# Designed miniproteins, single chains, continued (5), part 30

Each design is a single chain, and the fold is of that chain. pLDDT is the mean over its residues in the fold that is shown.

## One batch from the design tools (miniprotein)

Design m17012
Fold by ESMFold2-Fast:
Structure m17012 (fold): chain A 69 residues (1-69)
Amino acid sequence: DLVAHALSLDPENLAKFLLTLPDERLLPLLREGGEAIVEKLKQLPQSAQEQLLSKLPPEARAWLEEALA
C-alpha cells in the first residue's frame, strides 16, 4: 500500500519518496493520501517545499501548490 508507506515516512523521506514515483502513480497517491500527506509536507522548510514542487510533473505540482497554499 503506497499510501500507508508514504504516511509512515518522515517529511524529508516522504518528499524523496514522491520524487522516485512514476508520474502516473504520483497524482493518485497525493489525492488518496490527501490532507495527511499535505500536513506532513507542510512540516518541511519552505526551501525544501519549493525544491519538491520544482521537480514534480505539472499536474502533481499544480495540485500540491494549491494544497500547500
Scores: mean pLDDT 82

Design m17013
Fold by ESMFold2-Fast:
Structure m17013 (fold): chain A 68 residues (1-68)
Amino acid sequence: SRIEEIRELIESSDPEKAEEGRRLAEALLKAQQEVAEELRREGREDELPPEEERELAERILELAEELL
């Protein structure tokens, strides 16, 4: 999955790949937040992605911040 690909980049020993992973994780989290806000505005909260997927994206971003 896209999330797994980002995690592999962040966990890489290569600083350039880790930085790319962080950027992608941040973009993914932001996109998920924007979609969630639009769905809430339209009263379509039942279509929100699973909480587990959102939490995983946040954990990936935290890992990226640590690896820098």
Scores: mean pLDDT 69

Design m17014
Fold by ESMFold2-Fast:
Structure m17014 (fold): chain A 90 residues (1-90)
Amino acid sequence: MTPRERLLETLREALRLAREAGDEEGVRAAEEAIRLAESEEFAALPDIEQEIAEGSAALGLAVGLAIGDRGFAGYAAGRAAVDTLRGLLE
């Protein structure tokens, strides 16, 4: 899979976890991150920039899951991805 495909897979899992937990902020963060990651602008970025975004989302997800908070895992992954993606696309 490409870094972008792996990012989207991680964000879809984050969205699922946030929805299952009823975390409205997590849902919004994950949906925004997915929108940015699906953009043609993001698809045009070099692999290293896409890998930075993938890594930020994966770390957020891993931290949330490690502390046992599935809703927070979705929120953390989505929020980290949004912040990273906005930085890369601005």
Scores: mean pLDDT 86

Design m17015
Fold by ESMFold2-Fast:
Structure m17015 (fold): chain A 83 residues (1-83)
Amino acid sequence: SKLEEFVKRGEEAFKKYDKNGDGLLTAAELAKALQDVFGLSAAEALALAQEELARLGVKTLTREQFLALVKRLAEEMLALSSK
């Protein structure tokens, strides 16, 4: 499914942007990963990254938190494209 394609792309992006291999993405790395997964502008991706970090009260996202975000955003995008 298209959702599974986004999740797979998210897993690949996490590995690519987790440059220090600590299993965490900083706001900047998270923004770049979201650009790669969804084709967002740098400004849109950074805004989404900052909003998610603020929502969770954290400075970095774990793999599980990042994949949950990717799944949520993909579901929202797919719902909009079906109208």
Scores: mean pLDDT 82

Design m17016
Fold by ESMFold2-Fast:
Structure m17016 (fold): chain A 74 residues (1-74)
Amino acid sequence: GPLGTTLAYEGALKGDAEKAYNGAVQAGIGHGPEGRMGGATAASIAADEALKRGWSPEGANAVRQGAADAGGPS
């Protein structure tokens, strides 16, 4: 959701991998199964978008991991 996305973005900008990870987890919760973007797909897109927007590689990896963990296997 928007709050998770904001926290992930702020964490990445500050180089705070844990904050970026936790924000990505919350963002990924909105992309569960059954007609929503699944965790692995959301993680890949979020990480790629973060890198394109100038996020640090560590921040992008935290976003990828958080979104994947939130979506999980259904």
Scores: mean pLDDT 59

Design m17017
Fold by ESMFold2-Fast:
Structure m17017 (fold): chain A 69 residues (1-69)
Amino acid sequence: MEHVLVVVRGPGLPAVPIEPNRAEAPGIKEERVFDGVAPEDVPRVLQDERDRLEARGDRLLASLEPTVP
């Protein structure tokens, strides 16, 4: 089972670091960045990516980053 890092960026998002910390995360094979995501869309984006990754036997690691409005 591989981990995929999903970075969700958008105006008004909280800064949420990866858990576990990136340096301690089990082997991250892929990093995907989603820009311009509204706060209300974050749960949908994360759930859709989790479902997609789980369908192929991978696991999601998520990070949220605020962007300037």
Scores: mean pLDDT 72

Design m17018
Fold by ESMFold2-Fast:
Structure m17018 (fold): chain A 94 residues (1-94)
Amino acid sequence: MLSTLSYEEQAKRIIEGIRRAKEEIEAGAEMSEEQRELVRELLEFAERLEEEGKSPGEIVLEIIAKELGLELSEEDKKMPFEEQFERLAELSDK
C-alpha cells in the first residue's frame, strides 16, 4: 500500500489512535457499546504485546491478524514487517 510514512511510523500512529479513542471513552464520548468494547479489547491486546517487548509494527500486525481471523506462524513472525503485512494481505485475498 502507498504511504509517505515508514511502516513503523504508521504503526505508531495507529496505536496512538487506539489510545486516544480509549481516553475519549473515559471522558464520556458517545459511542455504541460494541465500539467501546472493541476499543477496550484492542488497547488491552496492544498493551499486553507492548509488555512482551513488541514494537508498534509487531503490535499492529498482531491486531490485523486477529481482526481478519488469521494467524501468523512463528516462522512468519521472523520475517521483516513489510513481508508479514504482505502475507496477511495475501491470506485475506483468498
Scores: mean pLDDT 72

Design m17019
Fold by ESMFold2-Fast:
Structure m17019 (fold): chain A 82 residues (1-82)
Amino acid sequence: RAAHLRAAIDHLDQAIAAVKKGDIESARRHLHQAAVHATLAGLGDQAFEYAGKAMEALDKGDLDSAIAHLEAARAAVEAALA
């Protein structure tokens, strides 16, 4: 459980870094992995909501909105660890 939450945080951090570098393909891959790990940890509904919003922002080229949604997802996963 905790291992999957930590893996989700690591992948969200990598997704945020990728968006900041303009590597949208890498950002999508890390976002997908974060959603898988968050779902395995019991956060499927939250993972679906934040991943969907972040992916939509990436598709629109709204990188600032994408980062905001990824940071919100990270905060939710971090709260589940505490």
Scores: mean pLDDT 80

Design m17020
Fold by ESMFold2-Fast:
Structure m17020 (fold): chain A 87 residues (1-87)
Amino acid sequence: SDELAREDVRATLGLLALASTAPPEVAAILREQARALLAGLLRHYSREEVLEWIREQAEELVKLGVLSEEEAERVVEEAERMLEEIE
């Protein structure tokens, strides 16, 4: 469902935000989990739909005070880069 997809996108953004402040070994695990979530989404949705949800959910997390604008910009850029690399 679209609601479940939004939850997976929020989880992806949260994992990437946490990875930015984690030790390197932990950051690598968190980024791999984020990549796996994005790959899972791409089995059911287009890249364009997932990209729209990434931007939508990042904006929502900033409005809710969960992420700063700077954090949101960084994690969106990283998520978009990961999405481009998934075949």
Scores: mean pLDDT 87

Design m17021
Fold by ESMFold2-Fast:
Structure m17021 (fold): chain A 58 residues (1-58)
Amino acid sequence: SSRLEVRTLVVEAESAEEALAKAREILESDPRVIDFVLGEPVRDGDRFRVPALVLVAE
């Protein structure tokens, strides 16, 4: 079985592109993650918040 989760990934990055790359690496390294869609990164100080829709194996 699988379920859809809404997540916010907080990553340290200098740019939105770097934040997206780091968020992708985190989700791709998770063996329970089947698929995902990343949203627009939002800068918060020295970090970015990256919204994600994540399909997770149960």
Scores: mean pLDDT 88

Design m17022
Fold by ESMFold2-Fast:
Structure m17022 (fold): chain A 75 residues (1-75)
Amino acid sequence: SAVANLWRSADLDGDGRISRETVRFVIDWLSKYPYEQVAPFVLPLKRAAGIRKDTNVFSEEEIERITEAVNAALA
C-alpha cells in the first residue's frame, strides 16, 4: 500500500525497523499540511494505534503507539 511504502522509505538504515524519532519527524512534517490533505496517510495509523480523535497532531505517547503500529504493519 502507499502508506506501507511511505514508511518503508522512511527506514533510512534499511533494517526493517522505524524508530520513534523517525515517526515523530514524519508526523511533524505531515502536520505542516491541512488535515484533509494528509488524512489518507494518518487515518490508517490512528486506527491501528487506537487513536480516535480527528487530528494529525499527536502527543509523545500517541507517537509511541503509532510507532508500534507502523512496525507491526512492516513486520
Scores: mean pLDDT 67

Design m17023
Fold by ESMFold2-Fast:
Structure m17023 (fold): chain A 85 residues (1-85)
Amino acid sequence: SGKREEVIRLAREIAEMIENGEDQEEIEKKILEMGDILGLDRIIKELVRMGGLIPAIEEIRKAIESPEIKKVLEAEKKRLAKTMK
């Protein structure tokens, strides 16, 4: 169905946004949009609030296995590693 394709498209956009150094707030909005499409909006909002973007992306990855979502996770981990340097 169209929901999987929409989530994968958003995952590609988010990975690109993270790599381009876009604002945290804009990246968060797109991750929340992915959660909403999957009917996980409440859980994803709570994960973002409590643990940041990585737990939220991991939850989305569990719901929809995709290389594009894995790339989002890897991009966010790499971004956080740069912030710790």
Scores: mean pLDDT 83

Design m17024
Fold by ESMFold2-Fast:
Structure m17024 (fold): chain A 103 residues (1-103)
Amino acid sequence: SAMAARAAELEARLRELGVTRIDFEYENDVPLDPASADALGEAMHRALEAIVLALEGKFDEAKERYGVEIKKEGNVITVTVSVTDPATGRTIRVKATAELAPP
């Protein structure tokens, strides 16, 4: 899909920017509804784009553009994304953690 192609391009760019590892965490107390798969993919995609912008020195743009919470501590960047799933009316919350190569 187009989403998979965009995810692959973002992953390649993140590696160029020194990212060695990315972990995703689904932060809802209830199991993911299969109908929410597109909303989950959108949340993950926004998290990756926000990390790319932050690493390119556009931290404020990333926060404004994607409405995300971004935190950088040493070599770790954490992004939390919330999207409303139109299929279920529920909020899908995803946390992405990216680790940078040590200096």
Scores: mean pLDDT 77

Design m17025
Fold by ESMFold2-Fast:
Structure m17025 (fold): chain A 66 residues (1-66)
Amino acid sequence: MKELVVHGAIAAFTEEELEKARAAAKNQGWSLLELEVEDVPGEEATELAARAAAESGAELAVAIRK
């Protein structure tokens, strides 16, 4: 099988949102990829995270803008 299963990709713009993403990944047993992004819209940040997850094989990706 050549399919990557990405359980989610999200944008986290605060430490609280990032902590929630980390907790969700840990609770579900998913691998987490943290991606730093520039000041882009949330949908674009989520798309960048999804692409990075697919390329790296991570099960959950989080785009972090601050």
Scores: mean pLDDT 68

Design m17026
Fold by ESMFold2-Fast:
Formats: structure tokens, C-alpha cells, sequence
Structure m17026 (fold): chain A 72 residues (1-72)
């Protein structure tokens, strides 16, 4: 499955997801991130990844960090 996230500054990133759970989470992230610039979105994603990692969701945390790196 694929999702494309478009940011307020016109920056676009396309991500492949392996699970329906990841797709749902990234659809919510897409709606939230549409209001942010690339730099702001990357910072927000890294903070979200830190929270997920602290809760033991290492795979989703890694995915969000990868997306942040692609945006930056």
C-alpha cells in the first residue's frame, strides 16, 4: 500500500506501508501535516517517533523517522 503526504509548502513524500494499521496512522498524519512546512513536519514526525519508541513501537517510530528524513 502507498500513501502520498503533501505539505503546506508543496513538498511531497510517497511512502510504502506494509500494514493496514500503518496506512490508517499515516492517513491521520497526512491530514495533520498538510498544515505544516517541510521543516515543521519533520520536527513533528521526529517528536512523534520519540513518543512511539518510548512506548515500544520501534517499527512505526523508524517509519516516521524515515519520512522526516525524506521531507528534510
Amino acid sequence: MEITITLSDGKKVTVKVETEEQLVILQLAKKELAGYSGKEAAELLRRAADVLESQGDLELAALLREIADKIE
Scores: mean pLDDT 81

Design m17027
Fold by ESMFold2-Fast:
Structure m17027 (fold): chain A 73 residues (1-73)
Amino acid sequence: SSMRQKILEDMQRKSEVVKKFIELLKKNDKKGIEKLLKQVKEEDPSMYDLLEKALKSKDPLKQSVYLTAALLV
């Protein structure tokens, strides 16, 4: 169904964004993180809110929860 395909495509795009975000966090690339968050804020505000919460959280467990939620919104 078209709805099923849209969900899978949205999940793939979100997965790629989360993967990039994690890579930038590992590199401590603050400029890269800011650029990615600006793009996500315009394209997917709900995902942006969750990624910002992950970034502000210093607890690895809370970061994992927010990143997982970002894949599902």
Scores: mean pLDDT 83

Design m17028
Fold by ESMFold2-Fast:
Structure m17028 (fold): chain A 68 residues (1-68)
Amino acid sequence: SQADALHQRGVELRRQGRLEEAVRLYRQALALDPRHRAAMRNLIATLVELGRLDEARRLGAELAALAA
């Protein structure tokens, strides 16, 4: 899917240390598939690496709601 392709590109950018660009691609994947758990987990982890803890915490709550 397009969401999976965007997520894969985000993973590659994160591997390259291009964290802000990875965040952008993970957010695009979630815009297409709001329940894309892999993109949400990787977005949370990347936001933590960037020190954007408030955004990471809000997404963590959303991910927990998907698991319930």
Scores: mean pLDDT 88

Design m17029
Fold by ESMFold2-Fast:
Structure m17029 (fold): chain A 78 residues (1-78)
Amino acid sequence: KAEEALKKGEEYAKKKDYKKAAKYFTESGRLYLQEKRYDLAAEAYGQASDNYEKAGDKKSAEIARQLSEAARALAEKA
């Protein structure tokens, strides 16, 4: 579930495994979007973007940032 992916992201971020952390935060965001929990999806994608940036993956960081902004816009409409 989305919360399980979020916890895994936090666990890997604490261990400084930023690439794995970013992947789990991305999965959490995707699952929150499917649940229509757009505010939590935006936060999860934002954390994915930050962790991709720390991992040196600027392209994935930018994509995750755009997903965070899109989810935030959906939260404002809901």
Scores: mean pLDDT 86

Design m17030
Fold by ESMFold2-Fast:
Structure m17030 (fold): chain A 58 residues (1-58)
Amino acid sequence: SEVDAEVEKLLEELKKTNNPYEKILLASRIDLAYLRAGREVPEEVKEEIAKHLKIKLD
């Protein structure tokens, strides 16, 4: 839940920026937040990231 709240803030920043470099960095931060919490990234979040980037992060 704490990670989900943090990720929501990062997703909002991702939506606000049109800078491709910032988008990549924010998407990476979201992915890392879930990884550090020992939790799988929800499919909903993965699709949201992909929608804004049109790419998938490894």
Scores: mean pLDDT 76

Design m17031
Fold by ESMFold2-Fast:
Order: structure tokens, then C-alpha cells, then sequence
Structure m17031 (fold): chain A 81 residues (1-81)
């Protein structure tokens, strides 16, 4: 659907930004970005499994931004399949 293509593009753009700036972004900065992606996913009526994984990425970001990035990579990979 066009909504899922829009969400995937947002996730890919966020992933690229986070990878390029990971050393300068705090855990709180990454958590904020993950929350914005989660909000967009909810507004676009993403499947519950995608929403649950984005919620997990938000939780992970507060403790370990690297784990949050890995979760975002997983979500992007699964959406492309």
C-alpha cells in the first residue's frame, strides 16, 4: 500500500540519518526519533507487528542506541520482503 511505502521510506531515511550521526546523537535523541517513527506508523495504520517492533526500538534506544539501530534495520529489512 502507499501508506506502507511512505512508512518504509521514513524508516530508511531515519536509519541513514542515525547511522551517519550515531556518534553525535545521544540515547535520548535516538529515542525521540524512534518515537516520531512510531507515531507515523500509528497514523499510517501499520500492522500491529510493525508497531510492536517500533515500540521495542523506543525502549532499546533509552538504554543502548546501537541496539535500537539494529532493531530499526531489522524492521526495514522485513518490510522490504
Amino acid sequence: SSNMEKLLKSLENALKHLEENKDTLSNDDVALIMRLLLQEGKELNAPEDIINKLEEAVRLAREDKEKALEKLKEIVKEMKE
Scores: mean pLDDT 88

Design m17032
Fold by ESMFold2-Fast:
Structure m17032 (fold): chain A 90 residues (1-90)
Amino acid sequence: SAAERARYEAALAATEASLEELEKLFEEAKKKGDKEMLEELLQGLERARPGLERLIAELEARGFHELAARARELLARLEELIERIRKELE
């Protein structure tokens, strides 16, 4: 339905906005050498990953393939940020 699609589009927009803020926090923590903040960001991203994976599966099951593709792009961004944080903590 249009209402169901709009709810998923809103959820994806909220996820994208959250990732943008986390990417900014990563750059600030990296600039300051703030290992505690980097560890907190890593923990938050690791906790968020299963929710985004479930959203992708739900969108695919419901036939919202275009929205599922967008969610996969967000998952790839999240995984890339996790790897960047892990590398910075080495």
Scores: mean pLDDT 89

Design m17033
Fold by ESMFold2-Fast:
Structure m17033 (fold): chain A 76 residues (1-76)
Amino acid sequence: MSVVEKVAQEVFELVRNALNSFLRGTVSDDTVRNIAIRMVSEQKGSLGIDQSVVDKMLDLMKKNGVSKEELIKALK
């Protein structure tokens, strides 16, 4: 598995867990993917997701040397 693919999976799960924790329900994979792409593109929280989640996402990207463009492409 590529580093970019691994980071994309970790970011997807991070966003899914954040959304599920406060929405009290199951969120579709498509919704999670779209929100993750938006958060990566804007480097900001969305739908009430805290800056702490964004910071973890950015740290994963920085730690693994994955660019915003590479991660967005891998999430699609």
Scores: mean pLDDT 77

Design m17034
Fold by ESMFold2-Fast:
Structure m17034 (fold): chain A 78 residues (1-78)
Amino acid sequence: PELSERELKAIRLVQEFMVRVSEAKSIEEVRKYAEELIAELERLGVDPATIERLREELEAAIAELEANPDAERTLLTR
């Protein structure tokens, strides 16, 4: 299937987000990057249902990091 210009831009934004998260030093930085990603996708006009699904997934992932401090400390280093 042909990817639209919007879809290609969205994919690039997600890829950039993944790189930033891999280098994040705190959960606060991960939350900041997640909110920036959502805002950019909204500006791009991505489908609201897709944005809500992504927001739910990001919130769940952040909650998992908060629930497991040892895993968070290992991943994010303080």
Scores: mean pLDDT 72

Design m17035
Fold by ESMFold2-Fast:
Structure m17035 (fold): chain A 63 residues (1-63)
Amino acid sequence: SRLEKLAAIQRKLNELIVNKDYEGLRKMLEDLGLSPAEIDEQLAIAEKQHKMIEESRKKLEEK
C-alpha cells in the first residue's frame, strides 16, 4: 500500500541520517522528487537533527 511504501522510505531516510550517509540521503531525496535547493536544506537539517536523534536514542537505550 501507499502507507507501507511511505513508511519504508522514511525508515531508509532515518537510517541514512543516523549513519551520516549524506550521499545516500541526497540520492534518496532526489528520487523522491526534491529540488537541489531542498536537498541541500534537508542535508543541513539532517546534520543538526543527527546529534539530537543520537542523544535521544542513547537515552532510550539506557531505559
Scores: mean pLDDT 72

Design m17036
Fold by ESMFold2-Fast:
Structure m17036 (fold): chain A 87 residues (1-87)
Amino acid sequence: AAAEEAAAFLFDTFRDAILQALDQAGFDDATKQQALALYRDTLLAGMRTWVDTTQAQLDAYRAQVAQLPAEVRPAAEAVLRAIEIAA
């Protein structure tokens, strides 16, 4: 479906940048893997929201990012901010 394709494309596009940012921030491999997995799942949910719904659903996507562990939340918020600027 379009949402799955868009999520996969965006995840692949930003994967290296996310890993580089997490490496520069000093996160270990386990934390980086956890952050990528959470971001992938959150991105898919967000893309489904973006395809099917309105600004109110984007708030739900932001709420999902806000519920990430404190250790990875700033990295996820930085990615979300970059997506918001690009959109």
Scores: mean pLDDT 70

Design m17037
Fold by ESMFold2-Fast:
Structure m17037 (fold): chain A 93 residues (1-93)
Amino acid sequence: LSPEVAAELAARYSDPAVVEAERQRIDDLAAEAEAALRAGDLSRAASLIAAIGLLAVEYELTAEWLAAAGHDEAAANARALAERAREAMRRLL
């Protein structure tokens, strides 16, 4: 990856406000998926679970890129977000 892209991602994933907003995004999607499951809206639930799965993959890839570039703290934050998304999926399935 370009050093400029890695530095921009490192700044973003080292910002506590950004990390908290991303946690909230995962939690909101999980809450919507749970509500859809309770309502019997399987199509909506499936779409929301798929969105959480895509976020987990995106966070994990970002963590690997940041770790490869030497941005260990930002990489750890991205990995924690990936794990939070995977935990949300496990609870929904």
Scores: mean pLDDT 89

Design m17038
Fold by ESMFold2-Fast:
Structure m17038 (fold): chain A 120 residues (1-120)
Amino acid sequence: SEEEIESLVEAARVVSKRILAGDEQTIKDLEEALDKNLENPASPALTALLLVSSLPIDREEVREKLLELFLLHKDDEEFREYLRALLRGLGISESLIERLLENPSLEVLEEVGRELRKIL
């Protein structure tokens, strides 16, 4: 639903702002959540939220986990649609969203993270 997407966008925005404020506990909680999700996947909506919320973390180890998470769910249409909706809601350009969805890489994830850090 639109209300669900708006709620998830706001959740991603709140978490991302904590990362930008240097909240080390938030970063640790997200790293733990990424490890847990790689072992036992959550719903498509929550997996997309976790990926998007973690994109502003400027750490190579986190970006590697985000790429692994994306590739595990690459063919999940519901995951792809939540990811697209969340990135749009946060103000990421359509061209960058399509580049991420069609050819995911550490470079593209870093570019999305940089844009989120500028927007937030």
Scores: mean pLDDT 87

Design m17039
Fold by ESMFold2-Fast:
Structure m17039 (fold): chain A 73 residues (1-73)
Amino acid sequence: MSSREKTLAALEEDIARIEADVKELEALLKQMIADNAPADEIQQVELKINVMKIVLGATRVVAEQIRRRLAAE
């Protein structure tokens, strides 16, 4: 129980950090498009955002599985 609660807290912290990083990258992407940055540079930032969103989704799934286990106890 205590160990799972600590793991969940760590995952929630990771989720918050990744969400903040994605928000910063999305702001950067909007600025790059406004500044007519080279298409390859825009594509690199878009790819990074997509990879981070996949990681965020996977981390959320693990956190939800732990929450369900805690709620069932």
Scores: mean pLDDT 84

Design m17040
Fold by ESMFold2-Fast:
Structure m17040 (fold): chain A 61 residues (1-61)
Amino acid sequence: SADDQIAAVGQRAMAEIQRLQAELDAAVAAGAPQSVIDALERRIEEVGREAQRRVAEIRAS
């Protein structure tokens, strides 16, 4: 069902964001360059936006 697809999108996005957040925390702790930190922050935002767009697409179909 559409609801099952939406739940799956949310679960995958949450798992990816958790993974990226762990990478971000590790990068900060290691004193990584600001460009690396910024790229990880942008990727977290992108994952959230991609999930929102996919949910909207499923609801529109």
Scores: mean pLDDT 90

Design m17041
Fold by ESMFold2-Fast:
Structure m17041 (fold): chain A 79 residues (1-79)
Amino acid sequence: SDGILVIEGLPASVTAEDVRALLASLGIEAVAVYVPKDREGRSSGIAFVELPTGEAAERAVELLDGRRLGGRVLKVSPL
């Protein structure tokens, strides 16, 4: 199933819950969200998201890629 996305350009303070809430605000329910963090709990600004369908993944790219969040520009691509 082709439902996996990479989101780049997120704030260093972002959590998996924040990413899940952002997707939910667009009517998209994520199956899984992973936000890599360093030992200080800081994100590199990257999230990996598993969505239930390829259609949901395409919609998420269309709605989020190139959008501004907290002064940063998001880059969203299929994995």
Scores: mean pLDDT 81

Design m17042
Fold by ESMFold2-Fast:
Structure m17042 (fold): chain A 118 residues (1-118)
Amino acid sequence: MSQEIKDHIKGIQDATDDFLKFGRDAIQRADDLTREGIAKDPTSSAELQEATNKMVGLITSLGLKVGDKTDEAIRQAEEGTPETAEKKYKEVKDLVDKAKAEAQAALQAVEDLANAAL
């Protein structure tokens, strides 16, 4: 295997690891925001829990999608040309960037609810 293919496979792995870390951090942040929001307004509990559960469900679904794409992309990169490896890296990176944006929007919804606790 060429160094170029190895570098692209590492890029795929690094992008996937970055998404998994982002997802873990987002879940922790939502948990912290939910606890803070409920402490300020106990009547917000059901709404905050629903928003957090939706976010966790989304992150879990996105994580499975990223994982499946990563496994296939690495296999195709190992079996292919450097051009194939670069293409698969770009596909995984694009998917990760979109997944992070969706997860961030869901986290923002939890944050907005926690901050709106009156």
Scores: mean pLDDT 86

Design m17043
Fold by ESMFold2-Fast:
Structure m17043 (fold): chain A 81 residues (1-81)
Amino acid sequence: LPEIDEENLKKVQTLLKLMGLLSKVDGVYDEEFKEALKKFQAANGLTDDGVLDDATLQQLKAVRDAGGSGAAAALWDLLTA
């Protein structure tokens, strides 16, 4: 799907890994990634469908900007370069 490329998918995977929800960053939208997204969504009161929608992306950015963001923010910025 054209909504997210491998580079941006790796950014999301990196953030989930830093939260302890995902074990690998490989740029693949697989079952492990969907399961990690569902856990994140359920923990944050979102629909746990494993879909990387705008609400999920906004909440991931909120976690980055809030108390969990130190290393995650640095890695996100590095992956944006």
Scores: mean pLDDT 70

Design m17044
Fold by ESMFold2-Fast:
Structure m17044 (fold): chain A 68 residues (1-68)
Amino acid sequence: MSQQQKVLQLTNEIQDYIDKNIDKPFEELSEEVKKIIDERGKEDKIPQSVKDALYRHAVDLYRMKRER
């Protein structure tokens, strides 16, 4: 599987997690998202810069869905 496919799969998992857990407090959701990114990113050898970008994307998604 290509690096792009692994990143896309992880992005989809993060989006699904946020959708299912949108009612959770930000602190709980952000800790779980970070844990998912760190664990899967380490297994899939995803660069730290990409993991950081995925976390920011998750935070932005949560904010957008909760603000509107």
Scores: mean pLDDT 79

Design m17045
Fold by ESMFold2-Fast:
Structure m17045 (fold): chain A 51 residues (1-51)
Amino acid sequence: MTEEEIQAYLQQEFQETFDAFYAVGFPENLARQMAEAVVQIVREALEQQQR
C-alpha cells in the first residue's frame, strides 16, 4: 500500500473506531484516546508489512 492509502485507511479506521466506542457509552475523550491507540497499532502493523 502507498503512504496515501495508509493515511486514508487510518483516518477511516479512526472515525469508525471512535464512533463504535462512543455508541457503546464511552465518554468522548476516552473514545478518542482508544481510537487513537487502535489506529497507532494498525499504522505500525501496516508500515512493518511494507518494509
Scores: mean pLDDT 78

Design m17046
Fold by ESMFold2-Fast:
Structure m17046 (fold): chain A 101 residues (1-101)
Amino acid sequence: DEETKELQKLLENIKNSTDDKELLKNLKKIKEILEKGPLTDEQAQIALEAVQEALDKSTDPEVLKEALKVAMLVLKNTENHQLILRAIGLILDAIGKLLDL
């Protein structure tokens, strides 16, 4: 699947960057893919891993807000209970970090 391959490349870009501008750019591209409709479990897993990586390495409010949006889109577009729980955890982490600013 081309979209799954693109998501994996965007995740690798996030893993290999500590620059908030690059993190934001790659999260926005992930968000655009997720907005196209229902997610496979693999696509949801990749998107949540990207959110986790961004939250682990950034405190920039724009990065945190975009990571929150990505996690919320996964929550909306997955039926996998384990991925729903992971998305909720990441949403709460992102909100907590935004409130600490």
Scores: mean pLDDT 89

Design m17047
Fold by ESMFold2-Fast:
Structure m17047 (fold): chain A 73 residues (1-73)
Amino acid sequence: SEREELLKKKEEELRKLGFSDEEIEEIRRAVEAAGEGFRAVQADTAENRARAEAIAAEVRPIGERLAKKLGLG
């Protein structure tokens, strides 16, 4: 659970930056989805490429929202 420990530490950092528990959970899901996308690409099948693209599409709006919250966009 090295990944879980890192995620908890990052959650605490985000909470200190003024993010809500709901926003932190949304970010966590985006990170998990991105990890699944990288695993899918490793197998390099048409189905796995489609899955990786779907995950990228899901994560992109969350990244944009995070940037806006931090005053970066």
Scores: mean pLDDT 66

